# Designed miniproteins, single chains, continued (4), part 64

Each design is a single chain, and the fold is of that chain. pLDDT is the mean over its residues in the fold that is shown.

## One batch from the design tools (miniprotein)

Design m14343
Fold by ESMFold2-Fast:
Structure m14343 (fold): chain A 56 residues (1-56)
Amino acid sequence: SMEEVFRLAREAVKALDAGDETALNEALQRIEKVNPEAAASLRAFYEGRKAERAAA
């Protein structure tokens, strides 16, 4: 469970860096099924990273 969340979080970061919003949302949705609180925290984190990326 925790290992799956970690793997999905890594996929989400890769998707974010690539600008792949579909893959990012898929990863977050899968995390939410396993741990909704972790998904909420990661969503806030990724929105911040997305804003930084848009500023580049």
Scores: mean pLDDT 75

Design m14344
Fold by ESMFold2-Fast:
Structure m14344 (fold): chain A 67 residues (1-67)
Amino acid sequence: MEELIKKAREALKQGNPEEAVEYAREALKLDPDNPEAYRILSEAYGLLGRDDETAEAVRKMREAAAA
């Protein structure tokens, strides 16, 4: 899981938000309560202009961080 989060962050840094979404989603399959994965998803969807998905990821990040 840590490796998937690392790859997602690296993809964002390299300007590949689609790859970041892919890795973050894989991390969430292993740990659905990972707030860092949702944070990366919100950032990646924001860069892709997917406002509804960005808002949902932010909401899920808050829920996961509170658990």
Scores: mean pLDDT 81

Design m14345
Fold by ESMFold2-Fast:
Structure m14345 (fold): chain A 58 residues (1-58)
Amino acid sequence: DAETEARLNEAARLLATTDLSVAEVAREVGFSSSAEFSRIFKERYGVSPSTLRRMARA
């Protein structure tokens, strides 16, 4: 839904612009588990949160 998409977009921004861990980013954007966050994030962006961070900072 639109709210979940907004949370994932904010997570992508935090991954690119901060040094927060994936678990801290998941908590910051309102996910109850880093595993659920990583699954949904990969479903939305096609890559894991850690992979997106590496690509954004390359």
Scores: mean pLDDT 83

Design m14346
Fold by ESMFold2-Fast:
Structure m14346 (fold): chain A 76 residues (1-76)
Amino acid sequence: NKKKAKELFKKGEEYFKKAVEAAEKGDGATAKRYLEEGIKLYNEAIELDPSLKEEVKEKREELVEKVQEALNRANA
């Protein structure tokens, strides 16, 4: 399932990009939904390939922080 895990990981990354874009537009509700979808996809990727666990943890933390910063800037 390495190929499937990689596909889910890439989809998660795309959702995080959409979350940042929505956050930058001040659309917190949409940003939250995309963030939740991205996290869900990352969790599914780890279940299929547990070797991704450390990388996913680090990247998830970074991306969540980035979305939060974008929301703060848009609401300033």
Scores: mean pLDDT 79

Design m14347
Fold by ESMFold2-Fast:
Structure m14347 (fold): chain A 70 residues (1-70)
Amino acid sequence: SDYDGDARLEEKVKEAQRAGEEGDVERVRKILDETQALLDMAKKSGADEASIARLEEVVRRLQELLREAE
């Protein structure tokens, strides 16, 4: 469900936050790359605007976490 998908995206952000706090920059990059691939697939498949906007928000948050971890 959309709700389950959002919960999974929040878990990705939490994992990236933990990895960044531990200095695991490569793990943060991997999570960002995986989420970017999901966003690209969602756009290509014609997902709804709300789903695309949510993925874009998560990618932005992950980009900020990566910048802070570097």
Scores: mean pLDDT 81

Design m14348
Fold by ESMFold2-Fast:
Structure m14348 (fold): chain A 61 residues (1-61)
Amino acid sequence: SEVARDVALALLLTYHKDLPEEEQIELLRPYFSEEAARKAVELVRQGKSPIDALEEARKLE
């Protein structure tokens, strides 16, 4: 389900929070367009929760 995927991706982003921005974007690229992946990582780096960031980024798909 999309919820299970987003939980897994949120954990992935949390575990890799100290990676450079471009490498965090690459982690999402199998599941999101480049635009959506960049937006999700940007929002997390701005302090948004990973789950909320992924929901916002999905709107760009």
Scores: mean pLDDT 81

Design m14349
Fold by ESMFold2-Fast:
Structure m14349 (fold): chain A 100 residues (1-100)
Amino acid sequence: MEEERRREEEEKREEERLRKNREHGKLTARYFIVSMALNIAKEEGDEELVKEAEEVLEKLEKLEKGEEFSEEEKEELERKIREFADYVSKAIIERLKALS
């Protein structure tokens, strides 16, 4: 009866669920990266970077709660997260070299 429509709806729901799971995974990774950057910045006494990381964490929490951001805000957030990822990567590599 509505079998073809139900199959299309079920496939779309499955795709949407997988998309939401990917988005959730990306969000979790962003939280992890920024939280690591925050902890490293606190340890190194970089008060400016601590403030920036805390602001990014607040924005990520708002995104998780379903608040809508402008394209400009999303692009700036993504740029800052990339900068934090780079910072964390460099800090980890440097610490690993110290451990030898």
Scores: mean pLDDT 76

Design m14350
Fold by ESMFold2-Fast:
Formats: C-alpha cells, sequence, structure tokens
Structure m14350 (fold): chain A 69 residues (1-69)
C-alpha cells in the first residue's frame, strides 16, 4: 500500500468513527494529495495542518497508518 493510500484510508476511518467531520476528512485528503507524503510523519503533518483537527485525531491517524503499513 502506498503512503498516500494509507493516509487516505486512515482519514476515512477517523471520519466514520466520528473523530473528525466529513468536511475535515475531505480537507485532510486534499492536504495529503498536495503533500505527496514520503513518511508516516509527513502524513501526520499534512493531517495536522487542517484547521479543527485536534491532537486526539492526529494521534489516531498515526496509529491507523502504522496498522495499515
Amino acid sequence: MSLLEAGRRAVEALAQSGLITPDQAEKAIEALEKANPKSVDEIVQAVASVPGIGPEAVRAVRTAVNGLL
């Protein structure tokens, strides 16, 4: 799985669990596509750049991405 695909799946899972809103998930996916991440840290940084995504959701993204890779 690519890092971009792992990031997208993690963000979608967080939206389904209610940790982020669908609007935040859309913006996070846009940020991931723009960033073209080369590491898990870059995925986390791209998601954290989205206004309104808090530290709990950022930690959940890291955990989800690590589970997909």
Scores: mean pLDDT 83

Design m14351
Fold by ESMFold2-Fast:
Structure m14351 (fold): chain A 55 residues (1-55)
Amino acid sequence: SEALEQELLDLRRDALEQLEALRKQTSGPEGEAKIKALREEATARIRELQAQLDA
């Protein structure tokens, strides 16, 4: 499914862009905790879509 593959690529790009923007906006332990949480959430969603694509 090319549509699902494109969605996965877009999600990865958007997640990286949001993480980079957040990194520039926040600096410190609270900011790093938010970045880590967002990264973990994005990773879980990416893995879920990847599993659907591979099925």
Scores: mean pLDDT 79

Design m14352
Fold by ESMFold2-Fast:
Order: C-alpha cells, then sequence, then structure tokens
Structure m14352 (fold): chain A 94 residues (1-94)
C-alpha cells in the first residue's frame, strides 16, 4: 500500500549517501591533484542533481519514475566508489 513512498524514501537515502561520498572524495582529491578534485566536483554536482530529481519524483512522479531514479543513483554511486578507490591508491603511492 505504501510501495511508492518506500521507493521514494530508499532513493532519498541513496542520494544523501552519494552527497556524503562526494564530499569525502573532494577532500581526498585536494590532497592528490587538481584534476582529481575536478572529478570530485562533478560527482557532487551529479549528487545534487539526483537530489532535485528525487524531490520532483516524490512530489509528482510515478512508481516507474522512482525505479528509473534508483537506477541513476546506482550508476553514480558506482562511479563515486571507483573514484574513491583510485584516490586512496594514489595517496598510498605518494
Amino acid sequence: SMEHERLRETARRAVEELERLGKEVEELAKKVSEKLANRAYALLGASAGLALISASVGLLGTPEDAEKMEELVKKVAEKGKELAKELKEKLLKE
């Protein structure tokens, strides 16, 4: 009965986690190089965009819209995790 609400809440939490990951990556990137910092800023921008889409889906969207947004969140999270791993590797190599 509350499936749409549950999907929306799940997507909201995922977007919040992406924003948190983006900020962590930004801090790590500043210690390595300007080029990596630019990639971290791109991830933060994507997270902010997904937060806005999440809010729009919550107000006006269908369950199908919520599912599509969840897929977008997963793709951005994968890119964020890859960047965080690359940054940690570079910090270890000096």
Scores: mean pLDDT 67

Design m14353
Fold by ESMFold2-Fast:
Structure m14353 (fold): chain A 58 residues (1-58)
Amino acid sequence: SLEERQRRLERLKIMNELFEKLAGLPRDEKYKILSEFDTRVAKEKLSIEELRKWVEEV
């Protein structure tokens, strides 16, 4: 559906922003952020809004 497609696109935009931020960082900082991301996704099961807020704070 259009709603499902829109949610998918929003998540992809947020993930793209995260990866753009990571691209400019040293390897150790990238892994720290990715480890935090994994913990938040696995433990907190982030909504799209929560994911957006977290990426903005990175």
Scores: mean pLDDT 78

Design m14354
Fold by ESMFold2-Fast:
Structure m14354 (fold): chain A 97 residues (1-97)
Amino acid sequence: LLEEYKRLQNEYNRLLLEIRLFLSDNSLVPKELIERAKEVAEKLRAVGEALGILTPKEKAVLDIEIEMLEKLLKAKSPEEQKEVWEEAEKRIKEVLK
């Protein structure tokens, strides 16, 4: 179970990096990439909760990221996707203080 969590975490980090690269290039992030990232984030949330290993801050960050990914799927332009990403980053920074 802990090894499963680590594998999901590694996959999730890779997916977020790919999303960030599209945003940096002012390109629309592919919907399939966002959908996969959301699926992995939801699994991380569920597995981490079941293992009791998520801190309140870690849970809050995952919840913000899942909400961000849902908004990215609804966004219609690269500019709108960047605004969604930046807003999520601001919220995460506040949680981690």
Scores: mean pLDDT 86

Design m14355
Fold by ESMFold2-Fast:
Structure m14355 (fold): chain A 70 residues (1-70)
Amino acid sequence: MPEGARQAGEDRARYARSHGREDTAKRLRELGERAAEHLDRGTPEALREAAETLEELARLGNEVQDEVDR
């Protein structure tokens, strides 16, 4: 599970980077790392934090993808 969050951040960051979005790529990677840390802790509170962080990761990643798919 933590590896999945980290991988999602890396995949989204790589996509953003390949389209010239270096700052966004860095943010996407940071969100994936933070979600992975929360999942690794595994408390109910940490799982809520992970869900919120993954939601932000998905939102930001989708914004990049929507702009590229114009």
Scores: mean pLDDT 81

Design m14356
Fold by ESMFold2-Fast:
Structure m14356 (fold): chain A 81 residues (1-81)
Amino acid sequence: QTFELTKENIDLIIETLSTNQQVTIDTSSLTEEQKNQLVEELNTIEGVLAVKAGDKIVIATKTELTDEQKNQIKEILEKFI
């Protein structure tokens, strides 16, 4: 499932990533610079991989997310709303 990057969707994005180990975000509202910054910041979190796929960003994890990692992802995503 693809989620738009809105305040209402942040918790759904994190829960989907936690449950499925992958989530896709529609970032068509962001500039290329903002997309690149978002990918860079997400990739600073251990065990998190983010890649830009056109107007979308795909986030994946190989292990179960900790509460600390979930909070870090939330803080990063909130910067781009």
Scores: mean pLDDT 86

Design m14357
Fold by ESMFold2-Fast:
Structure m14357 (fold): chain A 55 residues (1-55)
Amino acid sequence: MLEKAKELAEKAVEEEIPSLTPEEQKILLDILESFRRMLEAIDKIEEENKRKKEE
């Protein structure tokens, strides 16, 4: 999933060659948000595993 966000950011950068546009900032924020969600999901899985003794 992180790879998809990275690819999206690269495409935005390529299109906005002048660089550092509001769109670039949006992409960066989206990447950070997806990373945060990933960490939250991992934490939730760990909590569930401890309770259920999942393999």
Scores: mean pLDDT 65

Design m14358
Fold by ESMFold2-Fast:
Structure m14358 (fold): chain A 80 residues (1-80)
Amino acid sequence: MEEAYEKGYEQGKELAKTLSVEEAKELKERLKEELEKAKEEFERLKDTELTPEEIEQFEKQKAYAEGFIDGIEEEIKKKE
């Protein structure tokens, strides 16, 4: 989990360095919306439809995505 978040954070920062501030803000908002929808769907399915392995994979993907979004946000703040 911590490794996935840190990897996402680093990759999000690197991507945001290649984007304009406006492009980075647009990407961040889009990713935040997608992540919130994914979290809602996961909570709905978690106790009935998902295997323990699928739960673990989702938690890693969630940590990576949260890190990626945070990395983009941090780079936006540094550019402004």
Scores: mean pLDDT 80

Design m14359
Fold by ESMFold2-Fast:
Structure m14359 (fold): chain A 55 residues (1-55)
Amino acid sequence: MSGEELTKKGLEAIKAGDFETGEKYGVLALLQGNEKGVKEMGEEMKKRKEELAKQ
């Protein structure tokens, strides 16, 4: 998978509340050189966790 595809799958997992899968795809995206995607996933994970905590 490309870094872009890994980022997309990671973001999808994070939005679904699957942070473990999101983290795994984040590591894989970083290894593919997609630093932008890793940052996006980190930001989305933090935002989603905060949203779920308010729930």
Scores: mean pLDDT 78

Design m14360
Fold by ESMFold2-Fast:
Structure m14360 (fold): chain A 98 residues (1-98)
Amino acid sequence: HMSREQLEAETLIALAEMLVAIAKNAYKQGKLTPEDVKRVAEQLRKLVDEAERLGAISPETAERVRKLIDEAIKSAEQGNVEEAIKKMEEAVDLLRAA
């Protein structure tokens, strides 16, 4: 029932969800630095770029998700890891809804 393109799209979205969930758990354990958040955000951006390339999300959705990722990076640079995680969760929710 799932085409190759649909499977690839679902895999990218699932990987984005897992990446953010792992980061959130690390934060709860006191093991996530602002620099770690920036690395997670950079990986999330790559997954978004690939999802857009595959046509899994619209260019409009990709732009909105990238803005949330940029806000997460800014929050991390300000030392606000909690807000950065929240922004990344919002980005992943938007990817799933697309």
Scores: mean pLDDT 85

Design m14361
Fold by ESMFold2-Fast:
Structure m14361 (fold): chain A 71 residues (1-71)
Amino acid sequence: MNAEEYLKKGEELFKEGKLYEAKKYYEKAIELDPNYARAWYKLGEVLEAMGETEEAEKYREKAKELDPELK
């Protein structure tokens, strides 16, 4: 799987409420492409859903640093 495929699988798992599994797939996307801003953003979203608010904010900041136009 490439980074985009891991991101899509993570989003599918997140929609199913499988937060830990979604996190692992987002981490795999970042492992393959550390400059993949969207993957950093999605990792932040799953961490916030898990209650890890401070860590979530750090990863969202990383995502915006990589891509300021990120939604």
Scores: mean pLDDT 82

Design m14362
Fold by ESMFold2-Fast:
Structure m14362 (fold): chain A 80 residues (1-80)
Amino acid sequence: SEAEEYFKQGLKYLADEKYEEAAAAFEKALALDPENAFAWFNLGLVYEALGKLEEAREYFERALALDPENLAARNALEVL
């Protein structure tokens, strides 16, 4: 799906440390599929890398709300 393509593009930008492009790609993925907990989690990682810690917290909390067993999101919130 188009949402999956944007999500994969976001992961590629994140791996390349292209944080602004990664954020835009994940936001487009989430506009099409807002229940993708992994996209919310990765958007949190991007905003943390950009030093936007309040937005990162909100995105990690949203990821955890959609997937309560996401230990990575829980751990991110504990150290943020």
Scores: mean pLDDT 90

Design m14363
Fold by ESMFold2-Fast:
Structure m14363 (fold): chain A 55 residues (1-55)
Amino acid sequence: SMEEKIKRKIELLKESAEGLKTMAEYVIEDPKLLEELKKKLEKNVEEAIKKLKEE
């Protein structure tokens, strides 16, 4: 169903974002830059999930 497809896309997006956060923690030494990146990523993921639910 469409709902199942959207749910799977949301799961993959969340998993990808979590992986990116983990990589960023390893690579980014500046704690302020890391915090800003995490906040922007979380906001973008949240907005993307909202848009996916509207499709």
Scores: mean pLDDT 83

Design m14364
Fold by ESMFold2-Fast:
Structure m14364 (fold): chain A 76 residues (1-76)
Amino acid sequence: KRLDAEIAKALLLIEAAIAVNSLKRQGKFDQAEKVETLADEKLAEIDRLVAEGRYDEAIQLANEGQKEIRKLVEEA
């Protein structure tokens, strides 16, 4: 279960990195910063949930973070 949460976290990190790099290449620096901020906030909460053994909630939050990043990219 912890491994599943770590995989979900890794996928969120990859999604954020791809989004930030793409937005920066397009000159959309404000949107890139929004993605970075959102990812950092979600990752901090995911790490807290994992430390507490709340793996299902960590996975759900990581999945929500991916959806929010995709929305920010669509808005850009």
Scores: mean pLDDT 85

Design m14365
Fold by ESMFold2-Fast:
Structure m14365 (fold): chain A 61 residues (1-61)
Amino acid sequence: SEKAARLVGYVLRAIGDELEGNYEQAAKDYRKAAEIARELGDVETARFYEEKSKQAEEKAK
């Protein structure tokens, strides 16, 4: 689905941001992935990326 493709795109972007030390941007991209997962009804995937976003936010401080 188009939503699944967008979710994958945000995840790949967030991983790239983390590898470059751009933790603030990584947190935002993980949040977008979590939002799309919730729209798809995938609660487990949404929670996973919500936690990834929080971890990135902690590293950005």
Scores: mean pLDDT 88

Design m14366
Fold by ESMFold2-Fast:
Formats: sequence, C-alpha cells, structure tokens
Structure m14366 (fold): chain A 119 residues (1-119)
Amino acid sequence: GPVVTESGGGTVPEGGSVTLTANVSGLTFAQATVTWVAVSEKTGPRGIATISADGKTVSQADRVAGRFTISVDFANSTAYLNMSNLKKEDTATYYALVGSDSGSYRGGVMGKGTKVTVV
C-alpha cells in the first residue's frame, strides 16, 4: 500500500523558517491530494493546507495564509510545506495526509509525522 514519510521538523526560533518534506511511495502521486495537518495537545488536529492531485488548486487555513506555502514535485513524488515567520502557536507534529478527498480525512494515508517546536 502507499507509504508516506514526513521529515524536516525540529526546534526553530520564533520568526524563523523551516521546510517540511513528505516522500510518497506505493501510489500514483498525480492521482492523490495532499493535506498538511498539524496535531497538538492544545488544539487537536487542524488542517493547514491542501493541494489538488494536479498541483493546480491550493487552499490554506486563515491562520497560516501568507506564512506557509504548500507545493509538490511530481517527478520525485514529494510534497513540501514551507513554513515562514513561525509563531509559538505553530508548535505541533505535522502530518501529510495523502489520497483524501477535499480535506476530508477519510481514505487518506499518513506517516508518523515530523515535530516542529518553535522557541
């Protein structure tokens, strides 16, 4: 079945930037939506950004608009979340949910996540 591996997290200063990476295998990437989801103990799961299977339609949560950018590299079956101007509230474990419809969490596959701690 499909496998997702998220990476790129770590400890980042407030106002800093980090790029998260999700490598995808075991499915045709061009047929899958990608949604980045943040999970924290304080707020639970929150959608961050979604990109369509063709890479042409993007949606973002209001709280990250203008600060985070989602992108895909179809040739390397990789999705990215570029996070800029980080705030302490962005501290969470980030997951790439692959193959769900329209930000629905049903039928999608995710990895173990990558943790971002803003200090």
Scores: mean pLDDT 80

Design m14367
Fold by ESMFold2-Fast:
Structure m14367 (fold): chain A 93 residues (1-93)
Amino acid sequence: SAEEERREREREEKALLHQLALLIWILGTEEKAIETFLKALKEEGIEVSEEEIKKLKEFIEKNKEEIEKLIKEFEEKVKKHGLTEKLKELMKK
């Protein structure tokens, strides 16, 4: 149904926000997070156009407050488990 397609798209967007927030937190900047994400897509054989990169940047800007909230939540959860340094090391590989 159209509603199921909409919910699936919302789940995908939420997953993308969580991934971007985690990368920004670990790498320290939005620019490094975008570069790392694009490199990961390229390794999977996914080519991203300049227009799609612009849309990604617009998506990040539109969701800036949500991303900042997710970063804070990630930092608090990882800190509670003593995993901050281990996760940063794993994500750099």
Scores: mean pLDDT 76

Design m14368
Fold by ESMFold2-Fast:
Structure m14368 (fold): chain A 59 residues (1-59)
Amino acid sequence: PSPILLAAAREIAKVLGISFEEALEWLLTMSEEELREFLLSQGVSEEFAEGVVEAKRLA
């Protein structure tokens, strides 16, 4: 995976308290819309969710 995706996965893991591997799998398997909706459902900020989606788009 790209360095941008790896950085995003680490940040998701930290914020949500989950494993890096789980966060990376979400980034690789979910669409941008699915990922945004899922992250917002977990209670993260809109700014955080958009940053993650942008990282996926740029990778």
Scores: mean pLDDT 83

Design m14370
Fold by ESMFold2-Fast:
Structure m14370 (fold): chain A 100 residues (1-100)
Amino acid sequence: MLSVMFVSDGKSRDEILAEGEQLRAEFKEKFRSEIEEMRKRIDELEKAHPDNKEAQALLAQAKKYLDEAEEALRKNAPFGEVEALLQEARKLIKQAEAIG
């Protein structure tokens, strides 16, 4: 993919900006979809383990990272920042799953 983009290196600034805007829109929708799926998974785990204090604490922390990720997307933060927040949420969800 990157090698194909380098072959197109003669594009105008406006064309590069339009392509960047399209890619940004696609990444935003992907991240929103991932956030929604993670929120559903958290809800399922909370219902499955209501008395597991350790799992509930991990899921609460994961929700905070998802809220921060949504805010970062809304504020047009760098995608690396959004991805880092989502990675932390994913780790916490996996830890909660492992606890049972």
Scores: mean pLDDT 76

Design m14371
Fold by ESMFold2-Fast:
Structure m14371 (fold): chain A 89 residues (1-89)
Amino acid sequence: SMEEKIAALKEYIDSLPEHLKARVLALLQAAKDAERAGDLATADRYIELAAKFLMTLPEFDALLKALGLDPTDGAGLREVLRAYAATLP
């Protein structure tokens, strides 16, 4: 489910060194802020940046495979990231 994917992603992000966690959350917050402003193109760019950044981090490919997401197709990951960003304050 989407809730299970968000929970697993949150657990992964929470396990990161603080500076990497802060970077991911800043990108997701920027995406949410852009969406609230009606700038969907900027929101999509921040989601894309968050996805690309996460793909450089250790064991993230293994997490995506465990969630049934294709690491070579970012569409599924971007959908989960958009849903996670929507839960931020």
Scores: mean pLDDT 85

Design m14372
Fold by ESMFold2-Fast:
Structure m14372 (fold): chain A 56 residues (1-56)
Amino acid sequence: MDAREAIELAAARRDVAMLRYIAEQNAQAAKASTDPEEAARWAELAELARRQVEAL
């Protein structure tokens, strides 16, 4: 399952704990990435997961 699908599935299940976990993991991946473009993609996924939590 890709990261975006995982976020969508967790949101559909209203699994706030999983969404928070996904947000934290992607934020850590962004921080660890040496490629700015890759870091930006991880940061975008982390924000997407955080927005899903806020919408619930």
Scores: mean pLDDT 80

Design m14373
Fold by ESMFold2-Fast:
Structure m14373 (fold): chain A 65 residues (1-65)
Amino acid sequence: REEALEAIRELSERDPELAEEINEIYRKHRGNPELAFEEIVKKALEYAKSQPELADVAKRLEEAL
C-alpha cells in the first residue's frame, strides 16, 4: 500500500499527463476511496509497463492490487 502510493507519486512527477489522469480518477470516485485507489494503481501500472526502465515500479504496483 505505502509502496504503491510512493510509486504513483514517482510516476506522477515523471509525467504531468498521467498526474492529471490520476487526479481525475480520484475526483470521479471521491465517495469511494478504495475504488479510486484500485483504478489509480491500474492506470499507473499501465504507464509503468509501457516504459522498460520502470519494471521495478510496475512490480510494486502489481503487489498492491
Scores: mean pLDDT 76

Design m14374
Fold by ESMFold2-Fast:
Structure m14374 (fold): chain A 72 residues (1-72)
Amino acid sequence: RPRGPVVEATIEALRRYAEQSTDPEKAAEMRKAADELERLNAQPVTPETRQARIDAIEKASELLAEVEAELG
């Protein structure tokens, strides 16, 4: 099950970039995405939560890609 290492690494990356960001709005979006992933990761995996987890991971990946593109 790929929950632990991948999801935790994504949460950590979002929080690191949020702390390094000089844009408070972008930092807030990254923190919100990290908090949502952490919340979902703490819940049992059910068919109902599986899609929410996928959506949250995709959103986090989009935010990370956007930040990486802006930072170079």
Scores: mean pLDDT 75

Design m14375
Fold by ESMFold2-Fast:
Structure m14375 (fold): chain A 88 residues (1-88)
Amino acid sequence: GAMKRVDIFYDGDIEKLKEKIREAAEAGATHIDVHLDNADDQVDEIVKLLKEIRKEYPDVKITVVLDSRMSPEAVEKLKEAGIEVKVA
């Protein structure tokens, strides 16, 4: 079918991020771009969330978009989890 892309901007609230991603997936999003800005301190929580979402919605492509530079260690954690990372 046609591509349906949704952009979600992380505001520091993991539970809201989870809710927004689920709402987008349930509304038929094929691609979800999760925008991170200075999220280094929460990268482990974000990785855990995105791994759970990928199991719940295996047909949805999730990409992390870095609106600011994150540490190399944080970027590596995302990539090691199999998450596609793009720089805005």
Scores: mean pLDDT 83

Design m14376
Fold by ESMFold2-Fast:
Structure m14376 (fold): chain A 65 residues (1-65)
Amino acid sequence: PVDEALEALRAGDYERALSIAEELLKNGQKQDALNVAHLVLRQARRDGNEELVERAEKIIEEAKK
């Protein structure tokens, strides 16, 4: 799953990367979910994509609980 998320990030498919991060979080893989979500968050902030920023921040918040 992590490798699939990294492939999605390389392809610029940030929505797919976030969907994989949500699945990682549900499966208890909090660190992997955090890593993917932080990568998406950095790019989304650069692009000004507020929807992706919000989704990535939600994953980060849940993973820190």
Scores: mean pLDDT 83

Design m14377
Fold by ESMFold2-Fast:
Structure m14377 (fold): chain A 75 residues (1-75)
Amino acid sequence: GPGATLTDANLESTFAKGKELFAKGKLEEALLLYEAIIADRPDYAEAWENLGKVLEAMGKHEEAKKAYEKARELK
């Protein structure tokens, strides 16, 4: 049902918003959106890849490596 958890439509929308926030340099906001996606959909490889990009941009290189490794394992 709508609104109770992250649906596929809400997932697509939230993922797009995360990419927009990252492009605008709003790294903390992008991070929170990707973490929210992963909390609900931990098997969504593209969210792990984009989480890694945000973490890398924030200078969190070890956390970024772990996110990229998770994305690779899911593909």
Scores: mean pLDDT 80

Design m14378
Fold by ESMFold2-Fast:
Structure m14378 (fold): chain A 69 residues (1-69)
Amino acid sequence: KEEAVRAALKAARAILDGDVETFEKYAQELVKLDPSVKELVDKAIEAAKNGDKETALQYVAEALRKILA
């Protein structure tokens, strides 16, 4: 719960900074903490690798919303 939220926020910060490698690290940590968000996180990683920071952030936000539901 709380750890998954922190991982999501760290991932969001990394992608805002343009650090795709750190983003992938925290995104993978998030999936380990809450496997239910795997599909959303996989889409976020794909967007980040394509340089689409906005789409990556949207998927992280959706994952965070699901964790907090």
Scores: mean pLDDT 83

Design m14379
Fold by ESMFold2-Fast:
Structure m14379 (fold): chain A 91 residues (1-91)
Amino acid sequence: GEAEARAAAEAARAAAEAETAERAAGGAIGAIGAAFGAGLAGGEEAERWGLEAARAAARAAAAVDAGEEERRRLAREGEEAARRAGEAAAA
């Protein structure tokens, strides 16, 4: 029915938004983790272990603190940052 189709569309939209927010947050956290790991580890494998540990901790924190509203906020911030980066590159 129409209500079922609407519910499915809303669920699909929410899932897409959540994935976008997670990707944007993961990218930023990944960059921070890489810098931290490089500073402490001094080697490529050690940097990788540090980065993986930082990403796991960041994802755990995000999973605890981030609700649907927070995930949407992160997605919008990520999109705005990407747009500004693109504009800066084009200038």
Scores: mean pLDDT 56

